Designed miniproteins, single chains, continued (3). Designs and how they scored, part 26

Each design is a single chain, and the fold is of that chain. pLDDT is the mean over its residues in the fold that is shown.

## One batch from the design tools (miniprotein)

Design m8930
Fold by ESMFold2-Fast:
Structure m8930 (fold): chain A 97 residues (1-97)
Amino acid sequence: MSEEEAKKLGLEGAELGSKGTPEDGKKAGELAKKAGESGGEEGAKAAGAAAMAAGASGGPEAGKAAEEAGRAAAESGGKEGSEAGRLGEGGGRNAAK
């Protein structure tokens, strides 16, 4: 997957997460994880944005997806991936209550 494709997946995930349902949040987290795993700075940035959106959707499944996406981004990207990991963890905690 190219960096452009990873960025597109992350944006798609952020849009889904903003819908505010647990199902959309879970899907957003899965897309964020995929974007993060593609590697590179753009993938990590996209993953961080989607993980935040997934967490904002609420529900325990959305929270877990956001946390998992953040972790994948942290492992795939450099410094940008670490920041994405932190955003995913925050989103996960917020959704899990």
Scores: mean pLDDT 68

Design m8932
Fold by ESMFold2-Fast:
Structure m8932 (fold): chain A 68 residues (1-68)
Amino acid sequence: SAAAEQEAARKKLLAKRNTPLAVDLSKKILEKKGMYDEVENLSDEELIEKTLEIQYEIGKEAAEKRRG
């Protein structure tokens, strides 16, 4: 449900920290997307935020495609 998705996103934001694991995962996701400039130039916190933004947009597009 939309409420469960919002709560999951909130938990990710609240758990957003400069942790090596979270940063490493964010770098790998962005590199897989070809966003090498972001990996090089963004701070650890900005890398996590950018990854969450990308995942949110992908999820939104997938949901809209199924409901069209």
Scores: mean pLDDT 70

Design m8933
Fold by ESMFold2-Fast:
Structure m8933 (fold): chain A 94 residues (1-94)
Amino acid sequence: DEVLKKINELAKETAEKLKELGETSITAEDLIGLAVQILLKVENFVLRSGEVVNLFKDSPEEIAKKLAKEYGIKSEESIELITKFIEEVKKLAE
């Protein structure tokens, strides 16, 4: 699947850039899991914290901020990287 290959590459690149910023709590596998939910057009899902992510109503930045809170990420630069990842996945999804 070409779309899954692109997502795997993008997730690995995003996770590596996050690691360079000192963010090791979120992995490429975590990003791939989110991307799969976006591809399947899941309306919402629940994070371990109990917070609900709504993939249709929340902006990419709002989704990224909810994930950042889950993983203890406070850096604006890290949130921007996650936001860009979500935007690219949504573009691949439709």
Scores: mean pLDDT 81

Design m8934
Fold by ESMFold2-Fast:
Structure m8934 (fold): chain A 65 residues (1-65)
Amino acid sequence: SEKEEIQKQIEELEKKIKELEEETKKKLEAEKDPEKKKKLEEASKEIIEIYEKKKKELEELLKKL
């Protein structure tokens, strides 16, 4: 069903967000250059915001079904 497909997409986005947060944390701990750290943090934040926005849209769609 469409509802199940949307739920699966939400779950996949949640997993991607968590994985990216964990990877970013690991990379920030390994990086010694402050400028590279800031750029990495900003890039990860932008991607997470895109996933969070998509997740919110899917959650709203799911509520209407």
Scores: mean pLDDT 86

Design m8935
Fold by ESMFold2-Fast:
Structure m8935 (fold): chain A 65 residues (1-65)
Amino acid sequence: VDREELEREVAVALARMQAAVEVSLSEDPEEALAAVERFVRKLVEEGKISEEEGREIIEETRARL
């Protein structure tokens, strides 16, 4: 497996975990979603995860709210 691909998979897994924690611990669902959208967007812009992966994380986060 390509090293860059593994690094991206790890970044996606960490982003998903952070999103789940943010939602689970936050008292304000709208603020939690906004925070998740912000850091996911930053990761996509920095090339750490793909736009498709970022969108999936945001959709999963919305479904958990």
Scores: mean pLDDT 78

Design m8936
Fold by ESMFold2-Fast:
Structure m8936 (fold): chain A 66 residues (1-66)
Amino acid sequence: AFVEWIKENREKLEEAAKRVGLSRQTVIAAVAIVEFAGLTYEQAADILGVSRETVRAAVEAYRELL
């Protein structure tokens, strides 16, 4: 489930947020939409009302920790 996925990935999500200087909520939402839900960076950016580059930075930082 989504909550279990967040709990399992909490440390990586928090580290990614710290590395890119974004809020934990923004990184969790961006990574969840792309990695958990399988949507594109552009779709995640539109849903969250942020730039594609913000989504890319969050997801790439998270992927570097895998």
Scores: mean pLDDT 82

Design m8937
Fold by ESMFold2-Fast:
Structure m8937 (fold): chain A 82 residues (1-82)
Amino acid sequence: MEEEKNKLIEEAKSLRDRAIDLVQKARELGNQEAELHATRAAVAASKAILYAKKGDIENAKKYLEEGRQHLAEAERILQEAL
């Protein structure tokens, strides 16, 4: 149980860091849609960390999945814009 919580926090931190890097790349390229999705991914990852720390594993998983979806969309938009 503590192992699952620690894993969720680690995954959410990794997602947040990737999302922040992608926000910067999107801004450099002037791609507002990709920046929006990357920003939403970072926010969702931060919420996942908060809920995991509170022991709310279900909400942590929900926000982690939301963050993954937004990160994937931002990556797709940037790939298609090249």
Scores: mean pLDDT 87

Design m8938
Fold by ESMFold2-Fast:
Structure m8938 (fold): chain A 55 residues (1-55)
Amino acid sequence: MTEEEYKRFADELAERILAETEFGLPPEQARQYARDAGTILANELKVEKEKLEAA
């Protein structure tokens, strides 16, 4: 997965988290939290994919 593809995927996850979750936070803080969560999820999925390809 290219760096650009990874960033795009992380952004898509962040937008999905924002859409599905009521944070009760100011919009700017909620968006930042969603971006952080999206990046973590994208990284975990990348690691799992690499493990499956190696197995």
Scores: mean pLDDT 70

Design m8939
Fold by ESMFold2-Fast:
Structure m8939 (fold): chain A 57 residues (1-57)
Amino acid sequence: MPEILEALKKGDHEKAVEALIEEYKKNKLNVENVVEALREAGYEETAKKFEEEVKKL
């Protein structure tokens, strides 16, 4: 998770989404909870990209 937080703080949305997808593949993250948490934190673009990438899996 440190990688995801660091990417988000730097505004690297692509790297943050990539790290989230890797965690989803390994741990089957609850997509709805992750998307909601990202939106509440103000990372709307990252939340949208993550949701779209999960749909491709």
Scores: mean pLDDT 76

Design m8940
Fold by ESMFold2-Fast:
Structure m8940 (fold): chain A 120 residues (1-120)
Amino acid sequence: MVKLTESGGGTVKEGGSVTLSRKFSGPVNQILKVGWYRKKEGEEEKFVASIDMYTGEVSYADEVKGRATISVDKAKKTLYLNLNNLKVEDTATYTAFAVAIVNGKGETFWGEGTKLTVVA
Protein backbone atom coordinates (compact mmCIF):
# COMPACT_ATOMS: atom_id res chain seq x y z
CA MET A 1 0.00 0.00 0.00
CA VAL A 2 1.26 3.49 -0.94
CA LYS A 3 1.05 6.33 1.62
CA LEU A 4 2.01 9.98 1.15
CA THR A 5 3.45 12.16 3.96
CA GLU A 6 3.33 15.96 3.60
CA SER A 7 6.11 18.50 4.01
CA GLY A 8 6.91 22.01 2.75
CA GLY A 9 4.52 24.90 2.06
CA GLY A 10 3.77 27.87 4.30
CA THR A 11 4.04 31.58 3.45
CA VAL A 12 6.61 32.82 0.88
CA LYS A 13 7.19 36.26 -0.65
CA GLU A 14 6.59 36.81 -4.39
CA GLY A 15 9.65 36.45 -6.65
CA GLY A 16 11.02 33.72 -4.37
CA SER A 17 11.11 29.95 -4.76
CA VAL A 18 9.78 27.03 -2.76
CA THR A 19 10.25 23.27 -2.75
CA LEU A 20 7.29 21.14 -1.72
CA SER A 21 8.02 17.53 -0.81
CA ARG A 22 6.06 14.35 -0.25
CA LYS A 23 7.48 11.15 1.15
CA PHE A 24 5.82 7.96 -0.09
CA SER A 25 5.94 4.46 1.34
CA GLY A 26 5.75 1.06 -0.28
CA PRO A 27 7.92 -0.60 -2.95
CA VAL A 28 9.06 1.85 -5.66
CA ASN A 29 8.61 -0.89 -8.32
CA GLN A 30 4.83 -0.92 -7.63
CA ILE A 31 4.51 2.84 -8.22
CA LEU A 32 3.76 3.74 -11.86
CA LYS A 33 3.54 7.53 -11.65
CA VAL A 34 3.80 10.32 -9.06
CA GLY A 35 2.87 13.97 -9.37
CA TRP A 36 1.11 17.06 -8.13
CA TYR A 37 -2.28 18.75 -8.46
CA ARG A 38 -3.24 22.15 -7.04
CA LYS A 39 -6.49 23.85 -6.05
CA LYS A 40 -6.79 27.65 -5.98
CA GLU A 41 -9.63 29.37 -4.14
CA GLY A 42 -12.69 29.64 -6.41
CA GLU A 43 -11.16 27.35 -9.09
CA GLU A 44 -11.28 23.64 -9.91
CA GLU A 45 -8.42 21.30 -9.02
CA LYS A 46 -5.76 21.34 -11.79
CA PHE A 47 -2.89 19.11 -12.82
CA VAL A 48 0.60 20.58 -12.16
CA ALA A 49 3.26 17.97 -12.98
CA SER A 50 4.03 14.23 -13.06
CA ILE A 51 6.88 11.72 -13.44
CA ASP A 52 6.53 8.27 -14.96
CA MET A 53 8.42 6.00 -12.52
CA TYR A 54 9.55 3.48 -15.16
CA THR A 55 10.63 5.82 -17.99
CA GLY A 56 11.50 8.96 -15.98
CA GLU A 57 9.37 11.00 -18.44
CA VAL A 58 8.08 14.28 -16.96
CA SER A 59 4.91 16.22 -17.82
CA TYR A 60 4.03 19.81 -16.87
CA ALA A 61 0.84 21.86 -17.12
CA ASP A 62 1.18 24.88 -19.42
CA GLU A 63 0.63 27.31 -16.50
CA VAL A 64 3.83 26.14 -14.75
CA LYS A 65 6.16 25.31 -17.68
CA GLY A 66 9.49 27.10 -17.21
CA ARG A 67 8.74 27.81 -13.50
CA ALA A 68 8.24 24.31 -12.08
CA THR A 69 10.60 21.36 -11.76
CA ILE A 70 9.36 17.96 -10.60
CA SER A 71 11.86 15.37 -9.33
CA VAL A 72 11.93 12.15 -7.35
CA ASP A 73 14.59 10.68 -5.07
CA LYS A 74 13.90 6.93 -5.24
CA ALA A 75 16.37 6.09 -2.45
CA LYS A 76 14.65 8.57 -0.08
CA LYS A 77 11.20 7.74 -1.55
CA THR A 78 10.54 11.47 -1.81
CA LEU A 79 8.72 13.46 -4.51
CA TYR A 80 9.64 17.15 -4.95
CA LEU A 81 8.03 20.11 -6.66
CA ASN A 82 10.24 23.18 -7.01
CA LEU A 83 8.43 26.41 -7.97
CA ASN A 84 10.52 29.43 -9.05
CA ASN A 85 9.59 33.08 -9.70
CA LEU A 86 6.57 32.78 -7.38
CA LYS A 87 3.53 34.98 -7.97
CA VAL A 88 0.57 35.68 -5.69
CA GLU A 89 -1.43 33.57 -8.19
CA ASP A 90 0.61 30.47 -7.16
CA THR A 91 -1.28 30.55 -3.81
CA ALA A 92 -3.03 27.16 -3.66
CA THR A 93 -3.29 23.85 -1.84
CA TYR A 94 -0.88 21.43 -3.55
CA THR A 95 -1.71 17.71 -3.36
CA ALA A 96 0.71 14.93 -4.28
CA PHE A 97 -0.56 11.74 -5.90
CA ALA A 98 0.83 8.29 -6.64
CA VAL A 99 -0.51 5.68 -9.05
CA ALA A 100 0.39 2.14 -7.97
CA ILE A 101 -0.57 -1.38 -8.98
CA VAL A 102 -3.07 -2.89 -6.51
CA ASN A 103 -4.60 -6.33 -7.28
CA GLY A 104 -3.26 -6.08 -10.85
CA LYS A 105 -4.88 -2.66 -11.51
CA GLY A 106 -3.65 0.93 -11.29
CA GLU A 107 -5.06 2.76 -8.26
CA THR A 108 -4.52 6.44 -7.40
CA PHE A 109 -3.50 7.47 -3.88
CA TRP A 110 -3.73 11.11 -2.72
CA GLY A 111 -1.87 13.04 -0.04
CA GLU A 112 -3.61 15.40 2.40
CA GLY A 113 -2.49 18.63 0.68
CA THR A 114 0.09 21.33 1.38
CA LYS A 115 -1.03 24.98 1.63
CA LEU A 116 1.25 27.49 -0.12
CA THR A 117 0.55 31.22 0.38
CA VAL A 118 2.48 33.74 -1.76
CA VAL A 119 2.42 37.32 -0.47
CA ALA A 120 3.38 40.57 -2.23
Scores: mean pLDDT 79

Design m8941
Fold by ESMFold2-Fast:
Structure m8941 (fold): chain A 84 residues (1-84)
Amino acid sequence: DKDREFAIKLLEEMKKKLEAGEDFLEVVREMLGEMRKKGVKEEIIADIVLRLGKAYKEGANKDEILEIIDQIIKDIKENKFYEP
């Protein structure tokens, strides 16, 4: 699924940017914008926003945020929202 592949690619890019020390809010805004531009389904984007927003609000550190991104990638790869 092209939609899911773009979401995974952009989450991997987000992870790399955050590991490089880029600002969390700027990276998230940029990557979510690219997801919408590439036609990633709003349900996937909403799930990403919810999980990352909750982590940010709860004061998660960089390592915790990276773990959450890894979990989102795994959940997308599990094809939970795939329509055959």
Scores: mean pLDDT 79

Design m8942
Fold by ESMFold2-Fast:
Structure m8942 (fold): chain A 66 residues (1-66)
Amino acid sequence: AQEHFDKGIKLMGEGKYDEAIEHLEKAIREDPNFAAAYNVLGSVLLAQGKDEEALEYFKKARELLE
């Protein structure tokens, strides 16, 4: 989970949003309670202008953090 999360952040910083999403989704598949991965995925979607989709991921991250 952490390895894919770190890769996702790096790719996001490079503007490679589709590849960042792929690695963040892998992090979530390995650890469905990885709140930080949902939050970063939301940020990538927001950067792509997918505001409604981003909001749903931010809500999920908040739910997991209690």
Scores: mean pLDDT 81

Design m8943
Fold by ESMFold2-Fast:
Formats: sequence, structure tokens, C-alpha cells
Structure m8943 (fold): chain A 132 residues (1-132)
Amino acid sequence: KKIEEGKKVLQEAMETAEKGLRAAKDHIERLTEAKQSGDEEKLKEVADEGARTFERYAQELERKANEVLKVFPDSEKAQLLANTLRGAAEVFREAAKALRDGDVDSAIEALQTARIMLEGAYKLAKEMLEEL
């Protein structure tokens, strides 16, 4: 009976991780391009947009981590998935802060770290879904 609820929450966790991963990849490329162009206004616009985007994704990742634990309270894999999603959310908040502070290099490094974490979360959620 909880199988269908479990499938839904894991599919949504995968979708949220994939969206965050795509956003991180896109902004790494746009920030790198803007920095190399020497256009401070363009760099600021991309950074301001990124800060808002990653703050929003951090909230979505935290919400999905809580939903995963609610549906799978006794699962060690669910605990690992939730911890990974929360960790990625924290790294996205660090990236947003770095972007607001004008520290583009630290932001790019944080986004690269978040990508690795989100790839791991996606894989773990997929494995859990296949085990249902």
C-alpha cells in the first residue's frame, strides 16, 4: 500500500535532483563565460539570478529530503538519500551566498560539489525505486 507513495516520492526526488544538477551545470557555464568576458554588469546579472535560483532549489531539496524520510522512516538508504539531498541544499546555499558576495570562483566550486552530490542522490533514489 505504501509502494505507490514510495514510487511517487522517489520519482519526485530523482526529478528534483536532476533539475538541480541541470541548473548547476548551466550556471557554472554562464558564470565562467561572463567572468571570461570581463563584463562586470553581465557577471552581476548572472550571479544575482544564480543566487535566487540556488536558494529556491535548496528549499526544494530540503522538502524532498523530509518527504523521503516520512515515507521510508526505517530505511538506511532513505536516511542516506535524505542526508545527501540536505547536504546538496546546504552547498547550494553556500553557492548563493558566494554569488551575493561576488566570490564567483567559490560559487563555481560549490556548484561542482553540488553536482556530484546530486548525481549520487539521483542514483540512490533510482536504486531504491527499482527495489520496490
Scores: mean pLDDT 90

Design m8944
Fold by ESMFold2-Fast:
Structure m8944 (fold): chain A 68 residues (1-68)
Amino acid sequence: VEKLAERGRRFAETLESYGLTDVAEEVRKVIEELEQAYKNGDKEKTEEAIRRLHEVDRRGLEALRASL
């Protein structure tokens, strides 16, 4: 989870550097949810947050591709 969160934060920084501030902030929000769920031992919410992170990453990549 920690390694996944670190990777997500780096991706958000990349998105922000390309002016994709809104989607970068969305990535950060999902990472916060993931870390909170994991800290609370909520297995179901942790799995949901991982799925949501994957979805937001996909949207971020599409937005990045469109901006190039």
Scores: mean pLDDT 80

Design m8945
Fold by ESMFold2-Fast:
Structure m8945 (fold): chain A 71 residues (1-71)
Amino acid sequence: MKEIEELAKELREAAEAGDIAKAKEYYKKLGEKIAEELSKIPSEEEREKFAEEVKKLVEEALKLAREVAAA
């Protein structure tokens, strides 16, 4: 989870800086890490909860990047 939080933070910072290339790179890494961590979770209920938490983190990072770009 911490690595996913860190990647989401890096994505947000890159987007805020207007570095689209870095933002795309971190988004790809974030997706790969999410898939890897999901595959390690044997419980369906735990996988669903993890996916919801990750989705919120990614959506918040993208929303923040959009708000900064609109300011």
Scores: mean pLDDT 73

Design m8946
Fold by ESMFold2-Fast:
Structure m8946 (fold): chain A 104 residues (1-104)
Amino acid sequence: MTLTVGLDVQRTYRGRTLRFSFTATVRAGESAEVQAEMTELPEPVAGVTRLTIEAEGETHEFVSDSAEAYAAMQAALAAHGLEFEFSGFRLGESGPVTVTVSAR
């Protein structure tokens, strides 16, 4: 089975508005690595976390604007046998981030 996962996050942190997004395709029992970039937006926008999981024949979407969005996102990922690992991520900073997506 093949899963396609998309994440789009916009948050204001300490006066800076940052956006991070990626898409990855992974097979059950495998991991995929994607290169993404955290970018600073010139204007403040409403915070949003959008997670989309497309499994064969089905699409699941999670959208949250709450501070608890990260925990809820992790729960949604776990329900689909998915896990994200971030390398190079620095809270409140722009720059490159490596995302590893693993599927059970």
Scores: mean pLDDT 73

Design m8947
Fold by ESMFold2-Fast:
Structure m8947 (fold): chain A 66 residues (1-66)
Amino acid sequence: SSGAKQLKEDLKYLLKNVEKLSPEELKKLIEFLKASEKQLKEAAPEEYEEISKLRKELIEKAESLL
């Protein structure tokens, strides 16, 4: 779906720019990503594996910057 493809692009963009975020922005991003996991799996099951890998990498990188 277009939504899942856009989300994948957005996650890749965030991953490249996550180091530019403030600690407050990093905490909000981590909270959002963790809260959206179930909705993402239900909305985009076929693309979930790739999205999940990007989301996990982004969470881990964001947490490492705190």
Scores: mean pLDDT 77

Design m8948
Fold by ESMFold2-Fast:
Structure m8948 (fold): chain A 57 residues (1-57)
Amino acid sequence: MSEEQLKKAEEYQKKAVKALALGDKETAIKYLEQGKEAAKDDPEAVKRFERGIEQLK
């Protein structure tokens, strides 16, 4: 995964955390799915986003 892809994935993770703080699970899941897509070239990062999504569903 490139540094730019990592940065993009981190940005979506931060947005998901903020959505969760506001009680918006649906928006948080949406951002985690976007982060998973940004990190798709890194299987370990994809698994981390998948675990986050699973925990919220």
Scores: mean pLDDT 80

Design m8949
Fold by ESMFold2-Fast:
Structure m8949 (fold): chain A 66 residues (1-66)
Amino acid sequence: MARAKEVARELVRQAIEEKGLSGVNLDELAKELAERTGIGLPTAKRIVREAFLEEGSKVSKEIVAK
C-alpha cells in the first residue's frame, strides 16, 4: 500500500518542519499513521522509521522512542 508510505513521509516532514528534529516522536507519529491509514502499529512504526531516516540527518542507530 503506497499511500501509507506517502502519509508517513508527510507526517514526518510536517513534524520536522513544525518542531524540528527534536520535536519528532516516532512512536507518536506511528500511532497517528496507524490511526489514519488503518495499518497495524508495528508496520506503522517501521514505515515511520524509514521515512524519518530518509528525511532526517540525525539517524538513530537504535530507535528508543517507543
Scores: mean pLDDT 69

Design m8950
Fold by ESMFold2-Fast:
Structure m8950 (fold): chain A 77 residues (1-77)
Amino acid sequence: SELERALAELAEVEARARELAASLDEEQRERLHRALGEAQRAVAASIDQSTAEGQLRAVEETTRRAREILEEFEKEA
């Protein structure tokens, strides 16, 4: 299903974030954690997750924003 694919992609991004965090100092880890948390909260505030379509969109948008954040931190590492 589309949701299963989207969740698998999110899991890959979460694994990438954990690997990146392990290579960062404490201040960089805190900044990364804050940026990812802010993105998750923004998605939760803007997308209605009471529907299956909304849940799929929220996962896809969270994954997209997380990838952008990870790319930025990887360039600075």
Scores: mean pLDDT 85

Design m8951
Fold by ESMFold2-Fast:
Structure m8951 (fold): chain A 95 residues (1-95)
Amino acid sequence: DELIEELKKWLEEGGTSLPQELYDRLLAWAEQHSGSEIYDLFKDVEGKFKVSKEALDEITDPLEKIKAFISLLRKKYNIPVKDIEIPEPGPLTFP
């Protein structure tokens, strides 16, 4: 899958600020898939993480699904953990 391959490459290159175009694609993907479907993508490495399929299925917010997906992708491909900035919409309240 092109989206998974592109995200994996971005993570392996040490990305810390998620590109808007990749975020938009992940958001659309997350809206189409349940948390349990995300779990199924990583079932072969389930022993590397402590979250259950049921716990992931409780995640209904697409942003939280993206965070879970990135975390599981790192576990699957042995990518080091780094802080990631994910775009969030919000008004600017001061300069």
Scores: mean pLDDT 68

Design m8952
Fold by ESMFold2-Fast:
Structure m8952 (fold): chain A 61 residues (1-61)
Amino acid sequence: SMMREEGEKYKKEFDKALQQGAPSSELAQLLTKTVNKYLEAGDDEEAEKVAQEGSEQLQKL
């Protein structure tokens, strides 16, 4: 699915931005884009997992 491929792209951008110490606002936007693309692809379980893990990472910052 094109939406799933875009979700994976945003997830990689999120991981890279987090590793580079990007602002929490930028990380939150990338996480939101990732989750939305997985939801659009019908990957509800992956969307939920990414949302939970990403939110935990943002809270730890």
Scores: mean pLDDT 84

Design m8953
Fold by ESMFold2-Fast:
Structure m8953 (fold): chain A 68 residues (1-68)
Amino acid sequence: SSAAELQKKIAALRSQRYQLSLQYHELQVELKRTNDPEKRAEIQKKIDEIKKQIKALSEEIAALQKAG
């Protein structure tokens, strides 16, 4: 059914968001342990990119949930 397909898609997007949240946590831990300013900047760039991806996935999930 279309409802089952929708729920499967939402579940897949939630799984992707969860994996990105784990990567975000790992990068935050790495940033706290990193003293090199250039390496810190590279880690921060990766964190910012993951934050944008999490926001986009959250918006897509919300839109699909509203669609029914």
Scores: mean pLDDT 90

Design m8954
Fold by ESMFold2-Fast:
Structure m8954 (fold): chain A 89 residues (1-89)
Amino acid sequence: SFLEELEKKVEEILKGLDYYLEEAKKKGLEESAKKLEEVKKKIEEKYKESKELYEKKVEGWKEEIEKKLKESLELAEEAVKFAVEELRK
């Protein structure tokens, strides 16, 4: 189903963030860890909003959910890039 595919994509994004969050915590990279945790919360919020849009099936729900997924991926990519640059030091 559409919701199951969305959940799987969000879980893959969150799994990637969790990997870098653990690495940042191991090295004491406090700013990287905080940024990753904040982005994770934002992505979880976007997923909850997406579930509500799907349940209500309001006109344009699919386009809005796809937009939220794209925004989530962009947020994750930026947070991971920041953490990777700090981890290389």
Scores: mean pLDDT 86

Design m8955
Fold by ESMFold2-Fast:
Structure m8955 (fold): chain A 89 residues (1-89)
Amino acid sequence: SAEKKEKLEKGLEYFNEGVAYYFDKDYEKAVEYFEKALKLFEEALGPNSGAVAKVLKLLAKAYEELGDYKKAEELKKKAEEREAKFNQE
């Protein structure tokens, strides 16, 4: 649908901004933009998509850089769970 395409395009824009901030070492903004991308990808593709798993892994890395190791571990486990469910479908 057109709505799904628009969410994917906007999600990709936010994802690319998050990646740019991550490499600029602005990890707080990287988290913000990855969370925006995550929401749009979940709405467009469902929670068990490869795109969602990829964003969750990068969110985990950003939280590690911020020193939030507990949040990073939770996000890594969530990414692995969602990736496993995607591979079963």
Scores: mean pLDDT 86

Design m8956
Fold by ESMFold2-Fast:
Structure m8956 (fold): chain A 92 residues (1-92)
Amino acid sequence: SAQVQQLAQQLQQKGAESGIKVSVKVQGNTLYIEIETSDVRKLIGIALALIGLGLDGYEVKIEIKGDTLKVEITAPSEDALAQALQQITSFF
């Protein structure tokens, strides 16, 4: 939806403002986030915050490789996906 795409763009912008390269893609009810920074402590902090987000009905996959954190979140609905995007944006 247009709302989910706008929220994804807001997350990318907020990441950039925090000095972190954030790429966000939405496909159906699945959110793909790629975060790139040489500061591994920031990646770990974000990963822990995302694990803490572990909501009933969401499927979350997190992978850290070197300087890159890859996150896949499948939400039970578009409204749930929008809620997850808003919450993740608050971590930046």
Scores: mean pLDDT 79

Design m8958
Fold by ESMFold2-Fast:
Structure m8958 (fold): chain A 96 residues (1-96)
Amino acid sequence: MTAEEYLKKAIEYLKKALELARQAGAPDEVISYLEEGIKYVEEALKTGDPENLLKAMEAFAKAAELSRQAGLDEVAELTMEAIRYLGEALRVLGAP
């Protein structure tokens, strides 16, 4: 896969996570971190800047942690899967 393909896969998982979080009545902070992270991934798609991916991964790590604390395990699992795709994109872009 290209970095762009990995980012698009991450966005697919994140949109599923966000929809499930909304349906489950997740805390506003979970929704906010998911939305913020998605914006960073979309910016990385436009610019190729790995710093945006690092910011996205930080936001999603917070969303996953808070989702687990709220008992929203499926939201956390989908978010962690997206983080894995972001990590692959980072690797392709030459970032650690």
Scores: mean pLDDT 84

Design m8959
Fold by ESMFold2-Fast:
Structure m8959 (fold): chain A 77 residues (1-77)
Amino acid sequence: MELVEAEAEVPGARGTARGWVKNENGRKFLEDMARGLAEAAAVFGRPVEARLTQPGKDDAGIEVERAEARGELLPPP
């Protein structure tokens, strides 16, 4: 199990995700989570937050003990 931090940017927004993962699927989940929160912030035009309330399981392709993510709007250039 390792602490992983992921970041993704889309036009107008940035997403970050942090969590304790057990395998490669958990790492990919955090990467996808960061990108999803970035896209959500851009679409909604506001900051968004998400937290994994239960550990992910192998049957979902995810092995994560705990995860938190944020999407934030980037200031205009």
Scores: mean pLDDT 72

Design m8960
Fold by ESMFold2-Fast:
Structure m8960 (fold): chain A 100 residues (1-100)
Amino acid sequence: SNELVIEQMRTAAEDLIKTLERLASREKNPRLKELLQEALEKAKELKELIDNNSPLEEIKKKAKELIELLKEIAADPELPEEDKELLEHKIEALEKILKS
């Protein structure tokens, strides 16, 4: 149902915001820190769309944009392996919600 998808997406967005805030605060590589801050901004935009009761298709589009950026960050060889595994787990969770 649309309501269940939106609720799952809200929970995932809130969790991802907290995760990205921690990763961005700890990252010492300036390029990766900037990309993590961009991902954090997109995660906050996703939450804002959900909070404003935006159409589900608009929410899904923003989630897909966020997933692509997270995949770019996770593929960076300079990202610590622990952070890569964490982001890959978050990507999988978001993709699962979108397939529902």
Scores: mean pLDDT 89

Design m8961
Fold by ESMFold2-Fast:
Structure m8961 (fold): chain A 85 residues (1-85)
Amino acid sequence: MKIEPTPEEVRRAILAFLEAADAGDVEAARRAGEELVAAIAASGSETARAVAEVALASLRTAARNAGDEEVAAVADRTLDALAAL
């Protein structure tokens, strides 16, 4: 199987989103989500998109379990934007 490396920009955007979500910073999470979608769109990488979808789905579950519905909503919107690519 051809393993495609995840671009640095995508990795950075995923980490920024996870950090903002852990802090409960809705605005930072929203911005990181927008940057993540843009980075994946620019990369054209199906592997990068798949990695981001898994990370966001895990984060959405963690945010819901923590009762942070606003962060969970940002994750849902980002997943929808990725699905539209």
Scores: mean pLDDT 77

Design m8962
Fold by ESMFold2-Fast:
Structure m8962 (fold): chain A 91 residues (1-91)
Amino acid sequence: AEEELQKAIELGQKGIDALQAGKVEEALKLLEEARRHAEKALAALGEDNPVASGVLANIYFGLSLAYKLLGKDEEAEELLKKAREYAAIAK
């Protein structure tokens, strides 16, 4: 759980940095890997865990922005919805 959460945070931050640099494809790869680690952490810690949910919310916000930059507005909207749902759990 702790290792998965740490990996999710590290990869998520790298993904956000890549988005800020305009490296959308690199950001997607990093954020998708971060999402897998965050989902494993949430599964181990419980669906209502606020820390893991907060990490997932940030990752889904990043994925939503990346998809929007690629012109995939419908996929971006679905990802944004997930980000808001996890943000609500995180408080």
Scores: mean pLDDT 84

Design m8963
Fold by ESMFold2-Fast:
Structure m8963 (fold): chain A 88 residues (1-88)
Amino acid sequence: SAAAAEAAREAGRRIGKLAEEIAPEVAETALPLGERIARAAIASDEAAEIAAENTGGILAEKTSKEKAEEVAKAMLEVAREEVERLRA
């Protein structure tokens, strides 16, 4: 739906900003992965968690494990917030 697509775009924008603040070296990589997490969250929370775990692994190749986990967690929370707004 148009609303779901807009929620994914908004999550992507917020995720990009957060990634730049936490680990700017992964911001470009985090953007498309954030949209994937948002789309997974629309399907189910379990799918969103799996997508976030996979994202953390990808980001850990380019930054510290701690920063990768922080970014992945922030991405998941932003995606959950936007999906919650879509469902309200």
Scores: mean pLDDT 78

Design m8964
Fold by ESMFold2-Fast:
Structure m8964 (fold): chain A 97 residues (1-97)
Amino acid sequence: DPERRRLLEAARLGWRAAKEKLSDEELRALVEEQKRRGWDERELEAFALGYYLATYYGMSEEEVEAFVALTPEERRRLLVENRLSVAEAARLLAARA
């Protein structure tokens, strides 16, 4: 699935940006460059999610990829119905891959 692959690549870039501790200026420059290369709103959301999960939950690249691959409904189900934290859900998903 080319769309899924693009979203996972965007999320990985967000994870890397968080791990490298890019400044707000560097993050803006990176995002603007990717927009110029054809990123739409979905890739931007995937990038932001990958950055957020890495920064606030300390997720690995594999954990971020597994979590971002889920639909919003699947994420809600894992977090709410299974009483998992975002970090616990991502670790379980990565372990199943």
Scores: mean pLDDT 75

